# Designed miniproteins, single chains, continued (5): the designs that were tried, part 76

Each design is a single chain, and the fold is of that chain. pLDDT is the mean over its residues in the fold that is shown.

## One batch from the design tools (miniprotein)

Design m18809
Fold by ESMFold2-Fast:
Structure m18809 (fold): chain A 79 residues (1-79)
Amino acid sequence: MEELKKELAELLNKLLEELSAETFMEITKLILKLRKEKVPLEEQKKKLEELMKKLGVSEELIENVLRFVELVEEIRKLE
Protein backbone atom coordinates (compact mmCIF):
# COMPACT_ATOMS: atom_id res chain seq x y z
CA MET A 1 0.00 0.00 0.00
CA GLU A 2 2.61 2.62 1.04
CA GLU A 3 4.86 1.67 -1.93
CA LEU A 4 1.97 2.24 -4.38
CA LYS A 5 1.11 5.60 -2.76
CA LYS A 6 4.78 6.66 -2.90
CA GLU A 7 5.01 5.71 -6.61
CA LEU A 8 1.75 7.62 -7.24
CA ALA A 9 3.08 10.77 -5.50
CA GLU A 10 6.44 10.66 -7.34
CA LEU A 11 4.69 10.11 -10.68
CA LEU A 12 2.23 12.97 -10.03
CA ASN A 13 5.13 15.34 -9.21
CA LYS A 14 6.91 14.39 -12.46
CA LEU A 15 3.72 14.95 -14.50
CA LEU A 16 3.08 18.35 -12.85
CA GLU A 17 6.65 19.45 -13.68
CA GLU A 18 6.75 18.17 -17.29
CA LEU A 19 3.20 18.81 -18.56
CA SER A 20 1.84 22.28 -19.30
CA ALA A 21 -1.12 23.37 -17.13
CA GLU A 22 -3.36 23.33 -20.24
CA THR A 23 -2.38 19.75 -21.19
CA PHE A 24 -2.70 18.58 -17.57
CA MET A 25 -6.23 20.07 -17.36
CA GLU A 26 -7.34 18.37 -20.61
CA ILE A 27 -6.03 14.99 -19.37
CA THR A 28 -7.70 15.47 -15.96
CA LYS A 29 -11.01 16.48 -17.59
CA LEU A 30 -11.00 13.31 -19.72
CA ILE A 31 -10.13 11.08 -16.72
CA LEU A 32 -13.06 12.54 -14.72
CA LYS A 33 -15.45 12.10 -17.69
CA LEU A 34 -14.41 8.47 -18.26
CA ARG A 35 -14.79 7.68 -14.54
CA LYS A 36 -18.27 9.26 -14.44
CA GLU A 37 -19.26 7.14 -17.49
CA LYS A 38 -17.82 3.99 -15.76
CA VAL A 39 -15.55 3.19 -18.71
CA PRO A 40 -13.31 0.09 -18.14
CA LEU A 41 -9.65 0.82 -17.23
CA GLU A 42 -8.23 -0.60 -20.50
CA GLU A 43 -10.56 1.60 -22.60
CA GLN A 44 -9.75 4.62 -20.37
CA LYS A 45 -6.02 4.03 -21.04
CA LYS A 46 -6.64 3.81 -24.81
CA LYS A 47 -8.68 7.05 -24.90
CA LEU A 48 -6.10 8.87 -22.76
CA GLU A 49 -3.26 7.70 -25.03
CA GLU A 50 -5.17 8.94 -28.12
CA LEU A 51 -5.80 12.37 -26.51
CA MET A 52 -2.17 12.73 -25.37
CA LYS A 53 -0.82 11.80 -28.83
CA LYS A 54 -3.15 14.43 -30.36
CA LEU A 55 -1.80 17.02 -27.85
CA GLY A 56 1.82 16.13 -28.76
CA VAL A 57 2.75 14.56 -25.41
CA SER A 58 5.94 12.44 -25.50
CA GLU A 59 5.69 8.63 -25.37
CA GLU A 60 7.52 8.63 -21.99
CA LEU A 61 4.98 11.05 -20.46
CA ILE A 62 2.10 9.07 -22.01
CA GLU A 63 3.41 5.92 -20.24
CA ASN A 64 3.68 7.91 -16.98
CA VAL A 65 0.05 9.15 -17.23
CA LEU A 66 -1.19 5.62 -17.99
CA ARG A 67 0.80 4.24 -15.02
CA PHE A 68 -0.70 6.99 -12.80
CA VAL A 69 -4.25 5.93 -13.80
CA GLU A 70 -3.38 2.25 -13.15
CA LEU A 71 -1.97 3.09 -9.68
CA VAL A 72 -5.09 5.08 -8.72
CA GLU A 73 -7.27 2.09 -9.70
CA GLU A 74 -5.00 -0.40 -7.82
CA ILE A 75 -5.07 1.73 -4.64
CA ARG A 76 -8.89 1.99 -4.88
CA LYS A 77 -9.20 -1.83 -5.09
CA LEU A 78 -7.01 -2.29 -1.97
CA GLU A 79 -9.43 -0.31 0.23
Scores: mean pLDDT 79

Design m18810
Fold by ESMFold2-Fast:
Structure m18810 (fold): chain A 74 residues (1-74)
Amino acid sequence: SEKEKLKELIERVVDAFAERLAKSDSPIDPEVAKENLLRYLNELLDTDPEKAKEVILQLASIYDPEIAKEIEKL
């Protein structure tokens, strides 16, 4: 299903985000940032799937363009 695929893509986008954050000189804990973003995106997917898809696509375009292509295919 599209929702199951989007949940998988959320996990991958959030992992890419956290890895980039971990390599940066950011004062933010990558683990905490990952958990917060994952919670937000999964909540958004449950309440507004269309908006969730848009937000995930924007994040993927920044952190992993290959994931962005998979989202556009949905």
Scores: mean pLDDT 84

Design m18811
Fold by ESMFold2-Fast:
Structure m18811 (fold): chain A 74 residues (1-74)
Amino acid sequence: SPVLEALAARLRALGYSDEEIAANLATFEEIARLSPEEQREILAQLREAARQLPSLRAHFEAFVEALEARLAEL
């Protein structure tokens, strides 16, 4: 999946280990199995988390970018 590949590349650039990347990709795949409406709700929550948690901002932004790309395919 181009979306999963792009997310993995971003997490690797942020210094995540292969085990951490695998765990985060599994979480993303769980989100991707939800309805489009539920995915949009999670997208809004991730955007807010990126604003409120500066130390984890790049992490949440990586998930925002991946979920936006996923929703664009629907």
Scores: mean pLDDT 88

Design m18812
Fold by ESMFold2-Fast:
Structure m18812 (fold): chain A 89 residues (1-89)
Amino acid sequence: SHMEEALKKAEEARKILEDAGVAPEDSQAVLDTARKAIEAVQAGNKSEGAKYFTAASLLAVGTGLEHGVVDAANEAIKKLFEAVDIAEA
């Protein structure tokens, strides 16, 4: 299912951050926000999905800067893009 595949990509983003040394609560916040984006898109609310996706991406950037793991944050953001693309399909 598109929801299941999109969520798997969001979970991959969380794992990338966690493996880079980001605290589980901070990586989980990125996943939770991305999940809201995926759910909004699947419900047909693309505008709300875009807002949550932007929030998740900004949270990943902020987390990467605060923890000094910018490369991991960029990889996580790529997974968030893949998640939204799958959810919109």
Scores: mean pLDDT 85

Design m18813
Fold by ESMFold2-Fast:
Structure m18813 (fold): chain A 77 residues (1-77)
Amino acid sequence: MSEEEKKESEKKFEEGLKLKKEGEKLEKEGKLEEAAKAYEEAAKKFEESGTEEGKKLALEAGIKAGLLLIQLGVSKL
């Protein structure tokens, strides 16, 4: 992997971490729908990073987004 490819992977991974942090903040504020969207975007960025660690975090963020959407469905009957 070249320096340029490594920087791009790191950038995507960092973007994913920022989105995950935003999702955590929104979840704590009770904004479950917005939190779910932030986690979904984080999962996409982690997947785009192309790293094994990014793939694991993408799966975790995706699961979290799904759980929040289920909670939202219960809360907004």
Scores: mean pLDDT 78

Design m18814
Fold by ESMFold2-Fast:
Structure m18814 (fold): chain A 67 residues (1-67)
Amino acid sequence: TDVQRRQQVDDTVRRSQRSIRQSSLNGTQGMNIILRGGLQTASRFGRLGPQAQQTLRDTYQQQLQQQ
């Protein structure tokens, strides 16, 4: 159902956010690679893709502030 689809998207986004945060410990290049992969995966979610991509970009910006 629609609810199960949204849960799968949310779980995938959460995993990508974790990867971005972990890669930030190894520097900006690692974060950029993970962000690109996450954005590509999010684009496959169709109508839910834009929200997922925005969440990942927000996570990336927060990590840049902490540098």
Scores: mean pLDDT 74

Design m18815
Fold by ESMFold2-Fast:
Structure m18815 (fold): chain A 97 residues (1-97)
Amino acid sequence: ERDELFERIRRVLGPEEAEKIKKALDTLEKVFPFVAHMAYLELKEALERVERGEATPEEIRQLFIDIVDTAIALAKLFGWDEEKIAELEKVREELRS
C-alpha cells in the first residue's frame, strides 16, 4: 500500500517532491502516529482528486505543509519535547523549498 502510494506521488509530483513527502510522513509517524495515519488518508484522497483532474499537484504539497503546521501546533500545545518540534520544523522547511 505505502509503496504503491509513493509510486503514484512520483508520477504526479516527480521524485524530488515525492521524497520530501515521504520524509514528512516518516517524521510524522515517529512523532505523531495518529496524525501520520490521518495524513495517509488525506494524501490518498488528494492524490485521487489530482489523478481525476479535479485538483492540482501543488494542492498535495500545500496539504502536507498544513498537516505539518498542525502537528507543530499540537506538539507546542501539549508541551512536547523541543527535539520533536525541531524535527517537524525541518520537515516544514523542506516542503516549502
Scores: mean pLDDT 80

Design m18816
Fold by ESMFold2-Fast:
Structure m18816 (fold): chain A 80 residues (1-80)
Amino acid sequence: SAAKEEALKTLERIIEQLKELKEKSKDEWAKELLDSAIEHYKEVIKEIEKTDYSEEELKEIKEIAEDEFELVKKAVKERE
């Protein structure tokens, strides 16, 4: 479904951006936070691929992922 494709693309994009932030980071706490976030989003992708989520659930998963990503970015920036 379109909702599933959008959710997966969003999560993959977030993972890419988290990896880039990790490569640029000099703070060990920030690197650990980014690694944990990357692993979390990879597990979410696996769950989406194996679970028959509704379109509404997929939209909610996408929105939560985007919100959590903004919080992670903010936490990392505070360690600059």
Scores: mean pLDDT 88

Design m18817
Fold by ESMFold2-Fast:
Structure m18817 (fold): chain A 71 residues (1-71)
Amino acid sequence: MSVAELLEKAKEALEAGDIETALKLLREASQKSTDPEVIKLVDKAGLYAALGDIEKALELLEKALEREKEL
């Protein structure tokens, strides 16, 4: 699964309220990515998701997806 595919699935999990699945997918995306900015955005999205700030997590995840598509 590509980084972009992992991030899309994480977004779907967050929107469904499946935080545990979203955090696992974000961790995989962070580990698979080689871009420092994507890693930072993904790690920050995971932190906000764990804190229950789903709106901020989704915002950061969208930024990570946009950057990944430019690589």
Scores: mean pLDDT 85

Design m18818
Fold by ESMFold2-Fast:
Structure m18818 (fold): chain A 93 residues (1-93)
Amino acid sequence: RPAEVGRRGDRLAEEVTELGDKAIQAIKENGLEEAKKYLERMAELVPEVKPLFEQAINAETEEEAIKLTRQAVKEAGSLIGRRTADEIFRLRE
């Protein structure tokens, strides 16, 4: 059971990281509109970090959008890790 929870958390963290990388690449190469779909997908996966993704989507500059996207991905990863650890801990009780 703990191994299954860990794998699920790892996969979610990997997906968010991949989407974040794609969003940043899209901002740099194609502009914010192309990145919007990746940012919206990440907000769907981690609703708690949605306000940061919304700020990134509404950023006035490319630099600000990239900064906010990186911050949101980092916070999402931390939340996923904490939840996965808490769920594993509970399964051991």
Scores: mean pLDDT 78

Design m18819
Fold by ESMFold2-Fast:
Structure m18819 (fold): chain A 77 residues (1-77)
Amino acid sequence: EEVEKKIEEIWEKANKEALKVIKEAEEEIEKFKEEGLKKGEDEEVIQKKIRELVTRAVAEALRIIGDAIDEILKLKK
């Protein structure tokens, strides 16, 4: 079995999982923004919560990618 194929499989899986985390966060942010605006929530409060959601999602996506890089490095040397 070609090592390159295993690397591609690990990378594809990590990319799909990371993108899923980002997309789910985007949907959550849009729903939160819409509901907050309808309820007359302070824009600064809405913006702060959005930043927290973005930061968490980005950190999780980077963790997934980092784990994949570690697996790939174990295959390559």
Scores: mean pLDDT 81

Design m18820
Fold by ESMFold2-Fast:
Structure m18820 (fold): chain A 93 residues (1-93)
Amino acid sequence: SAAAQARALHNQGLRAFVEGRYEEAVRHFEQALALDPEDVDAWAALGAALAKLGRYEEAARAYARASEVHDRQGDTAAAERFRALAEELARRA
């Protein structure tokens, strides 16, 4: 199923991230999010991987998406935290 594929890609992304393979992690998280755009953990992980690569503009956009998803899910505190993180990274871009 698409849900099982999204979960597998998310897990592959996390494995690549832990191993320092950040470009591979980005690809896996992007593929997971294409299947499940409401996976807030995958948006946050994508932002972290992009930041490790110095891709601050793209990292800021990923964290802004994490903020939007948290807001839609009713987690206003998490939405505020990711919005602040997105703004910080946008200033570094």
Scores: mean pLDDT 91

Design m18821
Fold by ESMFold2-Fast:
Structure m18821 (fold): chain A 69 residues (1-69)
Amino acid sequence: GMEVAREVGRELNRMAEQADKYAKGRGLIKKGEKLIKLGEETGDKELIEKGKELIEEGKKLIEEASVPR
């Protein structure tokens, strides 16, 4: 029957959620890197700290999306 189509749909949805988390995580890391660079150029310690926090959040999202090998 249509059981296989339902299981495939479930797996595709799970993969889409993982891909979304991975994309968001990478975006946060890039934003964090830009903030750290700006903070280093301007001497703004708050920007550096905020950049580090965004990198940690992005790393956490990537870990949640990653398949352990």
Scores: mean pLDDT 77

Design m18822
Fold by ESMFold2-Fast:
Structure m18822 (fold): chain A 104 residues (1-104)
Amino acid sequence: MKEDIELTLKASPYPELFAELMAVDALKRGEYDLAIEIAEISIEKFGEDNVRALVILGLAYEKKGEYEKAAETFRKASDIAEQNGNTELAERYRKLAEEAEKKA
């Protein structure tokens, strides 16, 4: 599956954007494992500070009931958003982490 995703991304003229769209579509269809794999590949290939991919990853973990992983992932997204000067987004992602922790 990971290799199939990588080949699909290589065929795209905008592979980072395409990865994000594919991961969001997978989430909407309830294909949470696929959404996780796409988000992980996006982070690996396009940057560990990819906040959008981290948020998608956290949402997928939450939908699977993996609340501790979701909380950790949302905190990482919040920290990176803060480092980039996006204080409003950092606060939103921090709240997502706190909500995930309450469910754990």
Scores: mean pLDDT 79

Design m18823
Fold by ESMFold2-Fast:
Structure m18823 (fold): chain A 51 residues (1-51)
Amino acid sequence: SSKLDELLQKGDEEEQLFLKTTDPVEKEEHLKKAHEYYVEALKEAVNTVVP
């Protein structure tokens, strides 16, 4: 679904920010957000894609 693609894109963006950020607190927040987006993407995939 388009929502799945959006969530994966946002997760990837946060992962990139995690890699580029040098501040420990900001780095941790970006990693946390990436994880949250990937978890939401997994939930969306389970609800919209039936193999």
Scores: mean pLDDT 81

Design m18824
Fold by ESMFold2-Fast:
Structure m18824 (fold): chain A 115 residues (1-115)
Amino acid sequence: MDGREGAEYGKKTKSREGAGAAGEGAARGGAAAARRADGPAAAAGGAAAAIAGIGAEAGARFGMPAEEAARAAAGGGLAAQAAAERAEGEGGREGGRAGARGAKEGGKKGAEIGK
């Protein structure tokens, strides 16, 4: 499924790019949800997105493959969603979901392009 030929090609830089895309996606998704929610829910959504982004960046710094960085970002987004939900109720839950979605989409796109 990795094709072997592309699996190792350019991983050093491509992993960082994939992780960056996942982080940016998470941040943008959370920010969009936060802008629509206003008030306390906005802060929760932003926090969820930031946490997902941090996870992705950390993966890139360790030379993690783009695919794995995307998974880490998605996991971080889900964890952030749970935390935001606990703190802010429904608004936080929505922001967390947006962040998690952004992390998954961004990481997947980055991994595909940086393969």
Scores: mean pLDDT 53

Design m18825
Fold by ESMFold2-Fast:
Structure m18825 (fold): chain A 75 residues (1-75)
Amino acid sequence: GAAFALGKIGDERAVEPLIKALEDEQLLPSVREAAAFALGEIGDERAVEPLKKALQDESESVRIAASEALAKIGA
């Protein structure tokens, strides 16, 4: 229905800001972790390569979140 379509459009608009947050090394690890989690929930293929890079993040919590997000996307 329309509510489902509007939700999907909202998720699409969030993908690029979330990728920027995930890739911004100046942001706190907790913010990058939250971005990785949200990208996994959205499941957009545009997040796959940024999430693979996040597997090399200095923060263990970010690496775990990126791994879980990739599993959810099927990558």
Scores: mean pLDDT 77

Design m18826
Fold by ESMFold2-Fast:
Parts: sequence; structure tokens; C-alpha cells
Structure m18826 (fold): chain A 53 residues (1-53)
Amino acid sequence: SKEDVLEITKLQFRYLALTTEAEIYEKRGDLESAKKAREEAEELKKKIEELES
């Protein structure tokens, strides 16, 4: 639906922000914070997949 397209777009932007944040943590050696950011991004990716199906 049109609502799903808007929701997907919002989740995609948040996914990009979280993956960028994770990369910054990785470069700084903060592997725990990086792992948490990537886990949150993975949850968002699953939601995107659900809405796309």
C-alpha cells in the first residue's frame, strides 16, 4: 500500500544511519557499540523485508 511505501522509506533512512554509526564505532575500536548498532539495523532490515513482501 501507499502507507507501506512511506514506512519502508523511513526504515531505509534509519537503516543507513545505523550502519554509518556502526562503521564509526568500528573505526574507533568500540566493537560493543558497533555490534548493537548493527543488530538494530538488522531488525530494521527484517521489517523492510516484511513490508516489501
Scores: mean pLDDT 85

Design m18827
Fold by ESMFold2-Fast:
Structure m18827 (fold): chain A 83 residues (1-83)
Amino acid sequence: DKREEARKLVEEGLEYFLEGDYKKAAELFKKAAELYEELGTAEDLLNAAQSYELAGIAYEELGDYEKAEEFYKKARELRRLAE
């Protein structure tokens, strides 16, 4: 179940984020977002947007503001597609 896998990846990403492993957290959030995008329902696209936003926050913690902005832009685009 891709939706269950994506949810688990978000949970794991949050655990790494709380431990200060922002690089691992960002990788997990990005993978979760990609799985939600593949599912493609309006709710899944909103979950993908939230996961990309979490990846952006993790990149801000790493000082990579350029990558953070790319993820935030992707999240905004997905929110517009979710109807």
Scores: mean pLDDT 89

Design m18828
Fold by ESMFold2-Fast:
Structure m18828 (fold): chain A 64 residues (1-64)
Amino acid sequence: AEAEREAARARIRAFYASHGATVTDEQIDALLWTAEKLREIGDEIDRWIAERLGVPLETVRAWG
């Protein structure tokens, strides 16, 4: 949801601020989008491995 996205943005801003750096909302959105896409790709890879090896998906997820 949108509230979770705003919370994630706030955490990223706070992290960079604690290290003396500033990030734009545009940069934060790019990072969040990339992280979400990598998660989606990871899920697809896990399903592919499970099917190819004939093991339960939960087993593959436990490896990662």
Scores: mean pLDDT 75

Design m18829
Fold by ESMFold2-Fast:
Structure m18829 (fold): chain A 91 residues (1-91)
Amino acid sequence: SVEELIAQIEREIATARGLIDWAEEVVRNKGSVRELTLAGALLIAVGGTIMVIERYIEKLKKLGADEETIAKFEKEIADLKARIAELRKAL
């Protein structure tokens, strides 16, 4: 259903955001080599998650979901991609 897919997208975005928040904290606080290595690995994994979320958003569009809901998710994904790009420069 549209509602189930929206809930799934929201859960995936929340998970990705949490991992990015942690990676930013590690970089900001000049974490250990082990923590920076883990942050790099998680950044790659989050990139994969974002690709999956983008596929869900495309499916949501085909199901005729509200344009405001789609725009909200696309903005959230664009924000996460920008944060990942900045983190990649630091790692």
Scores: mean pLDDT 87

Design m18830
Fold by ESMFold2-Fast:
Structure m18830 (fold): chain A 89 residues (1-89)
Amino acid sequence: EEEDEKRIEELKKELEERLKELKELKEKNPGSKEVLLKIIGEILRAIGDLLDVDLLLERGEISEEAAKKMKEIIEKYIKELLELLKKLK
């Protein structure tokens, strides 16, 4: 459905931009506590995003296919954040 496709595309763009901002911040401030705290905050926010997808699915506001794709995108984002966190220390 058009609405589901829009949500998926918007989610991808949002997470790509958030990751880009964190990578840029890390490049400018290597070893910064600010970078560490922002990465942790983004991981927590992404976990919240996963719960929001499940809530939308439970309410019948998105398809099961859309929910699966959105969760995969968020899970990939979390994995990238964890890798970024590991490279920090």
Scores: mean pLDDT 84

Design m18831
Fold by ESMFold2-Fast:
Structure m18831 (fold): chain A 85 residues (1-85)
Amino acid sequence: KLEEIIKELEELAKEAKEKGDETTARLAEMAIEAIRNKDLFGLEVTLGMARIRKAVSDIAGDEETKKLSEKLIKLIEEAIEELKK
């Protein structure tokens, strides 16, 4: 359900901001906007950026950012599946 995914993305954006991860927070906000606009292309682009963020954090040994990015990726993937229905 898209409304539940939006709520989880809002919580993720808040958590990321509290941890100083403005980039992950911005990506979560972009995902929320794409969901509200039924913008599948925008969601796919945001998913690509989230995957790059995760890869960079993994190389850097930043486990906190990696965990936030993994949660973001999962929520975007769930939103894409809902929009394809």
Scores: mean pLDDT 87

Design m18832
Fold by ESMFold2-Fast:
Structure m18832 (fold): chain A 55 residues (1-55)
Amino acid sequence: SKVEEVINKFFESVGRENKAKSLEEMVREAMEIAAEILGIELTEEQLEEALKALS
């Protein structure tokens, strides 16, 4: 599906471009990019929860 292609390209891009970044930075950027690409509304609360889970 078109959505699957978008998701696959997103994960490849994030993995390659953000290899040297911290896990927290990768997760934050990944969530924001995924939300934008998929047209999902990412709330401040969801982002905060994800970062707290990694802390």
Scores: mean pLDDT 65

Design m18833
Fold by ESMFold2-Fast:
Structure m18833 (fold): chain A 143 residues (1-143)
Amino acid sequence: MTPEELEKIGLAMRFRDKIANGIKNLKKYIEENGITKEDVERIFEGLDLIEEEQIKAGADPLIVAVLRAIDKLILALVSKEDEAVIAEARAALRAALLAAGLSQEQVDAFLAELEALVANGADPEQVQAFLNRLMQAIQAARA
């Protein structure tokens, strides 16, 4: 990895840590400090690099794709990106969830729940409960 790629990975990891500390706190941090379009693009690239490295380390490609797509949609929503960017992030998460074995009905439900968690500024416990239910649904679909 180049030094530039490592810096992008660092940005994406810090973004993931902020999500883990609650979407409410993440939204407040962005409102107080701002986030540029260039910052969003660098975090997106960092998330792509994390996926590649996790797959090389033996992680499940379907699971890492889902987690990357969730983080990208959260970022697009909290940064108030153009509707085209948000729509692309939604479509990418939908595709990843379908590839993981979920039905269209399950995908629609989880997408709506994730967007509500972002809109309402979910706390860490709510985010973790969502991710746990989603992972259980994927595990059940693959069994």
Scores: mean pLDDT 88

Design m18834
Fold by ESMFold2-Fast:
Structure m18834 (fold): chain A 75 residues (1-75)
Amino acid sequence: SMEELKKRIEDFANRTKRAGEWAREAREKYGMSERDVGRLAVAMATGDDQTADELYAAAKESPEKARELVLKLRE
C-alpha cells in the first residue's frame, strides 16, 4: 500500500539523518577530527540497514569504540 511505501522512505531518511546528528555530537563530545567523523557518518548512512544500526550502536557506546571503527574504515 501507499502507507507502507511512505513508511519505508521515512525509515531510510531517519537512518541517514541520525548519522549526521551523531557526527555533530561525536565532534563535540569525543574530540574527533572532521575527517574521522565524516568517514564514520558516511558508513552509517550508506551501509545496509542492519550494518548501519550496528555501527551507530557501537559508536555511541564509547569514544574508544568510535575510534576503533574509524581505524577499520580507513583501510
Scores: mean pLDDT 74

Design m18835
Fold by ESMFold2-Fast:
Structure m18835 (fold): chain A 71 residues (1-71)
Amino acid sequence: SMEEAKEVRELLEKMLEEAREALKKGDKFTAEIWLSLALMAASVALLSEDPEVRRVAEEAIKRADELLKEL
C-alpha cells in the first residue's frame, strides 16, 4: 500500500541521511555501516509483494550505491 511504502521510504531515507552526514564529516567507517544497513533493509523490502514498496527499495539501493562510490 502507499502507507506501507511511505513508512519503508522514511526508514531507508533516515539510514541514507545518517550515511550522508557521516560522509560530510569525513567519518567513512560510520558511513559504511549506515550504507550497509540501508542496503540490507532495502534488499529485504525488495522481497515485498507490494510493487510500491519494491520501487522504493530499488530507489534506495541506487542511492546507497552512489554514496558507496564516495568511500
Scores: mean pLDDT 87

Design m18836
Fold by ESMFold2-Fast:
Structure m18836 (fold): chain A 61 residues (1-61)
Amino acid sequence: MSTEETLALNARISQLPPEEALVFALHYLAGASYEEVAKRLGISVGTVKRLLDRARERLGL
C-alpha cells in the first residue's frame, strides 16, 4: 500500500476521540475482526460496532 494513504489516514484517525481512534486503527489498519478488537480491549462487540460507526461518521465514510 502507498505510504501517502497510510499517513493521511493516520493523521485523520489522530483527530478522533482516543477510544474511537484505537478501535478504528485496530480494525482497519491492523485487520482485526470486531471480536478480536472486543477481546483485545475487554469490551463487547456491540461497543466496538458503536465506536466504529462514530469513527466512520467523523471521518466522513
Scores: mean pLDDT 76

Design m18837
Fold by ESMFold2-Fast:
Structure m18837 (fold): chain A 96 residues (1-96)
Amino acid sequence: DHFIEGLELYKEGNYLEAARHFEKAIEEDPSFAEAYYYRGLAYYKAGDVERAIYDLEKALEIDPNFELAKKNLEKLKKGEPIEEPDIDEVIEKLKE
């Protein structure tokens, strides 16, 4: 599962490889808003704020009610740090 592999790499701090796995998850399902969201977070952690903003905007185009994507998009546009979910909790829920 490319999405779960991406989250595990994100947790390890391997942000660019995490982004590559989220990219593969997006290729498998282009409507997967969470994959755009986490790829955006991975780009932000890697220092690419422009790509992070693009991906958060894409997540919101797919799911306009994605509150964390909306909040983090506003933070990034202001140069503020993002709010991150507990990645361990996200992975645990996906493996149920």
Scores: mean pLDDT 85

Design m18838
Fold by ESMFold2-Fast:
Structure m18838 (fold): chain A 62 residues (1-62)
Amino acid sequence: TCKTTVEGKTVIAEGKNEEEAAKAGLGCALGGCRCRVEGKKAICHCPSVEEAELAAELAEKF
């Protein structure tokens, strides 16, 4: 489980390692966001604020 921060349409998920960040990024991508992994963080850009909030919830389950 990663900690997520929502900044408008952007979700930042912080994991304990790069693998956890990648899994969180996958959760966000399933919510319709485009994600990249930078170290232990997954940074996801979503089409809307509502989709970002849903993507953050999905990311926390990974």
Scores: mean pLDDT 78

Design m18839
Fold by ESMFold2-Fast:
Structure m18839 (fold): chain A 103 residues (1-103)
Amino acid sequence: DEDKRYREVIEELMRESDLSRYEIAQLIETALEMIETGELKPLPPLPALPPDKSLEELIEMFRRLREAKERAEKLPELTPGQRQGINLAKMLLGEVTDEELAK
């Protein structure tokens, strides 16, 4: 049932953003890297179209992203990279979609 929730989030994100599954996967990897290293990274260039990621692979990536975000939010102090990674993760997970995060 948790997998069904991630599938719905992925489908909604694709509809609203016009992003491919591969582009979503690249944004997840960028968010994870920023959270784990604490460094600011540029967003991946568009378009990069190797074969699309499977929905199942994206569900596992979203699970990893959520866990990394929740872990990072428990840190007493955040680097600029960690803060940016958390914000990107919230946007991708559909948890926060305000104008400040969209810019």
Scores: mean pLDDT 71

Design m18840
Fold by ESMFold2-Fast:
Structure m18840 (fold): chain A 66 residues (1-66)
Amino acid sequence: MEEEKRKKLIEEAKKYETLADQAEASGNYPLAAEFYRKAAELYKKVGDMEKASEFYQRAAAFLKKT
């Protein structure tokens, strides 16, 4: 049902968060921005606008560093 789909989207978003954190730690800011944007899109799809907004802001900040 809807809950199972939402759960899978959240798990996917967390995966992108981890990839973004790793890219950031490696100094790969363009890649970190891309993964934070992917996480934000997934949180927006599940209605978590708070996390979506946070990760969109993170992505924008890293684009300014490049």
Scores: mean pLDDT 81

Design m18841
Fold by ESMFold2-Fast:
Structure m18841 (fold): chain A 76 residues (1-76)
Amino acid sequence: MIVKVKLPDGTVLTFDVSTVEQRIAASLRLMGIAIDQGKDFKLQDEDGKVYDNPLEALEKAKDGETLTLILYPKKK
């Protein structure tokens, strides 16, 4: 099962999320991108639903679905 994630700069990353381990690896890579930008992140599906838990977003995604990476500032 393949899921795409669109970054704010327009870059699209492709992940295989067929296993729990692959979903965890994808989530950690996206977290690394957010940390590098000094921000927190969420994933939004094609229907506009925003997921607080990236693992849930990746688990519920359809094969070939493009999720959107949302970067936001940390709460004070």
Scores: mean pLDDT 81

Design m18843
Fold by ESMFold2-Fast:
Structure m18843 (fold): chain A 63 residues (1-63)
Amino acid sequence: MDKEVIEALGLIYLGIARFLESQGKYDEAAEAYRKAADLFEQSGNTEMADEARKKAEELEKKK
């Protein structure tokens, strides 16, 4: 799979995660952030992966 396609999927999941977070759905948002992080890691975008992973961990604490 092309790295650009994987990164685009990561951005889509990041958008979904932010939307769910805005709705107070912290568990679902955390799962979407984890998926985004995995995709960014696969594309070699370690900064975005780390940010998404950190967001998922923070939201798990806000349950």
Scores: mean pLDDT 82

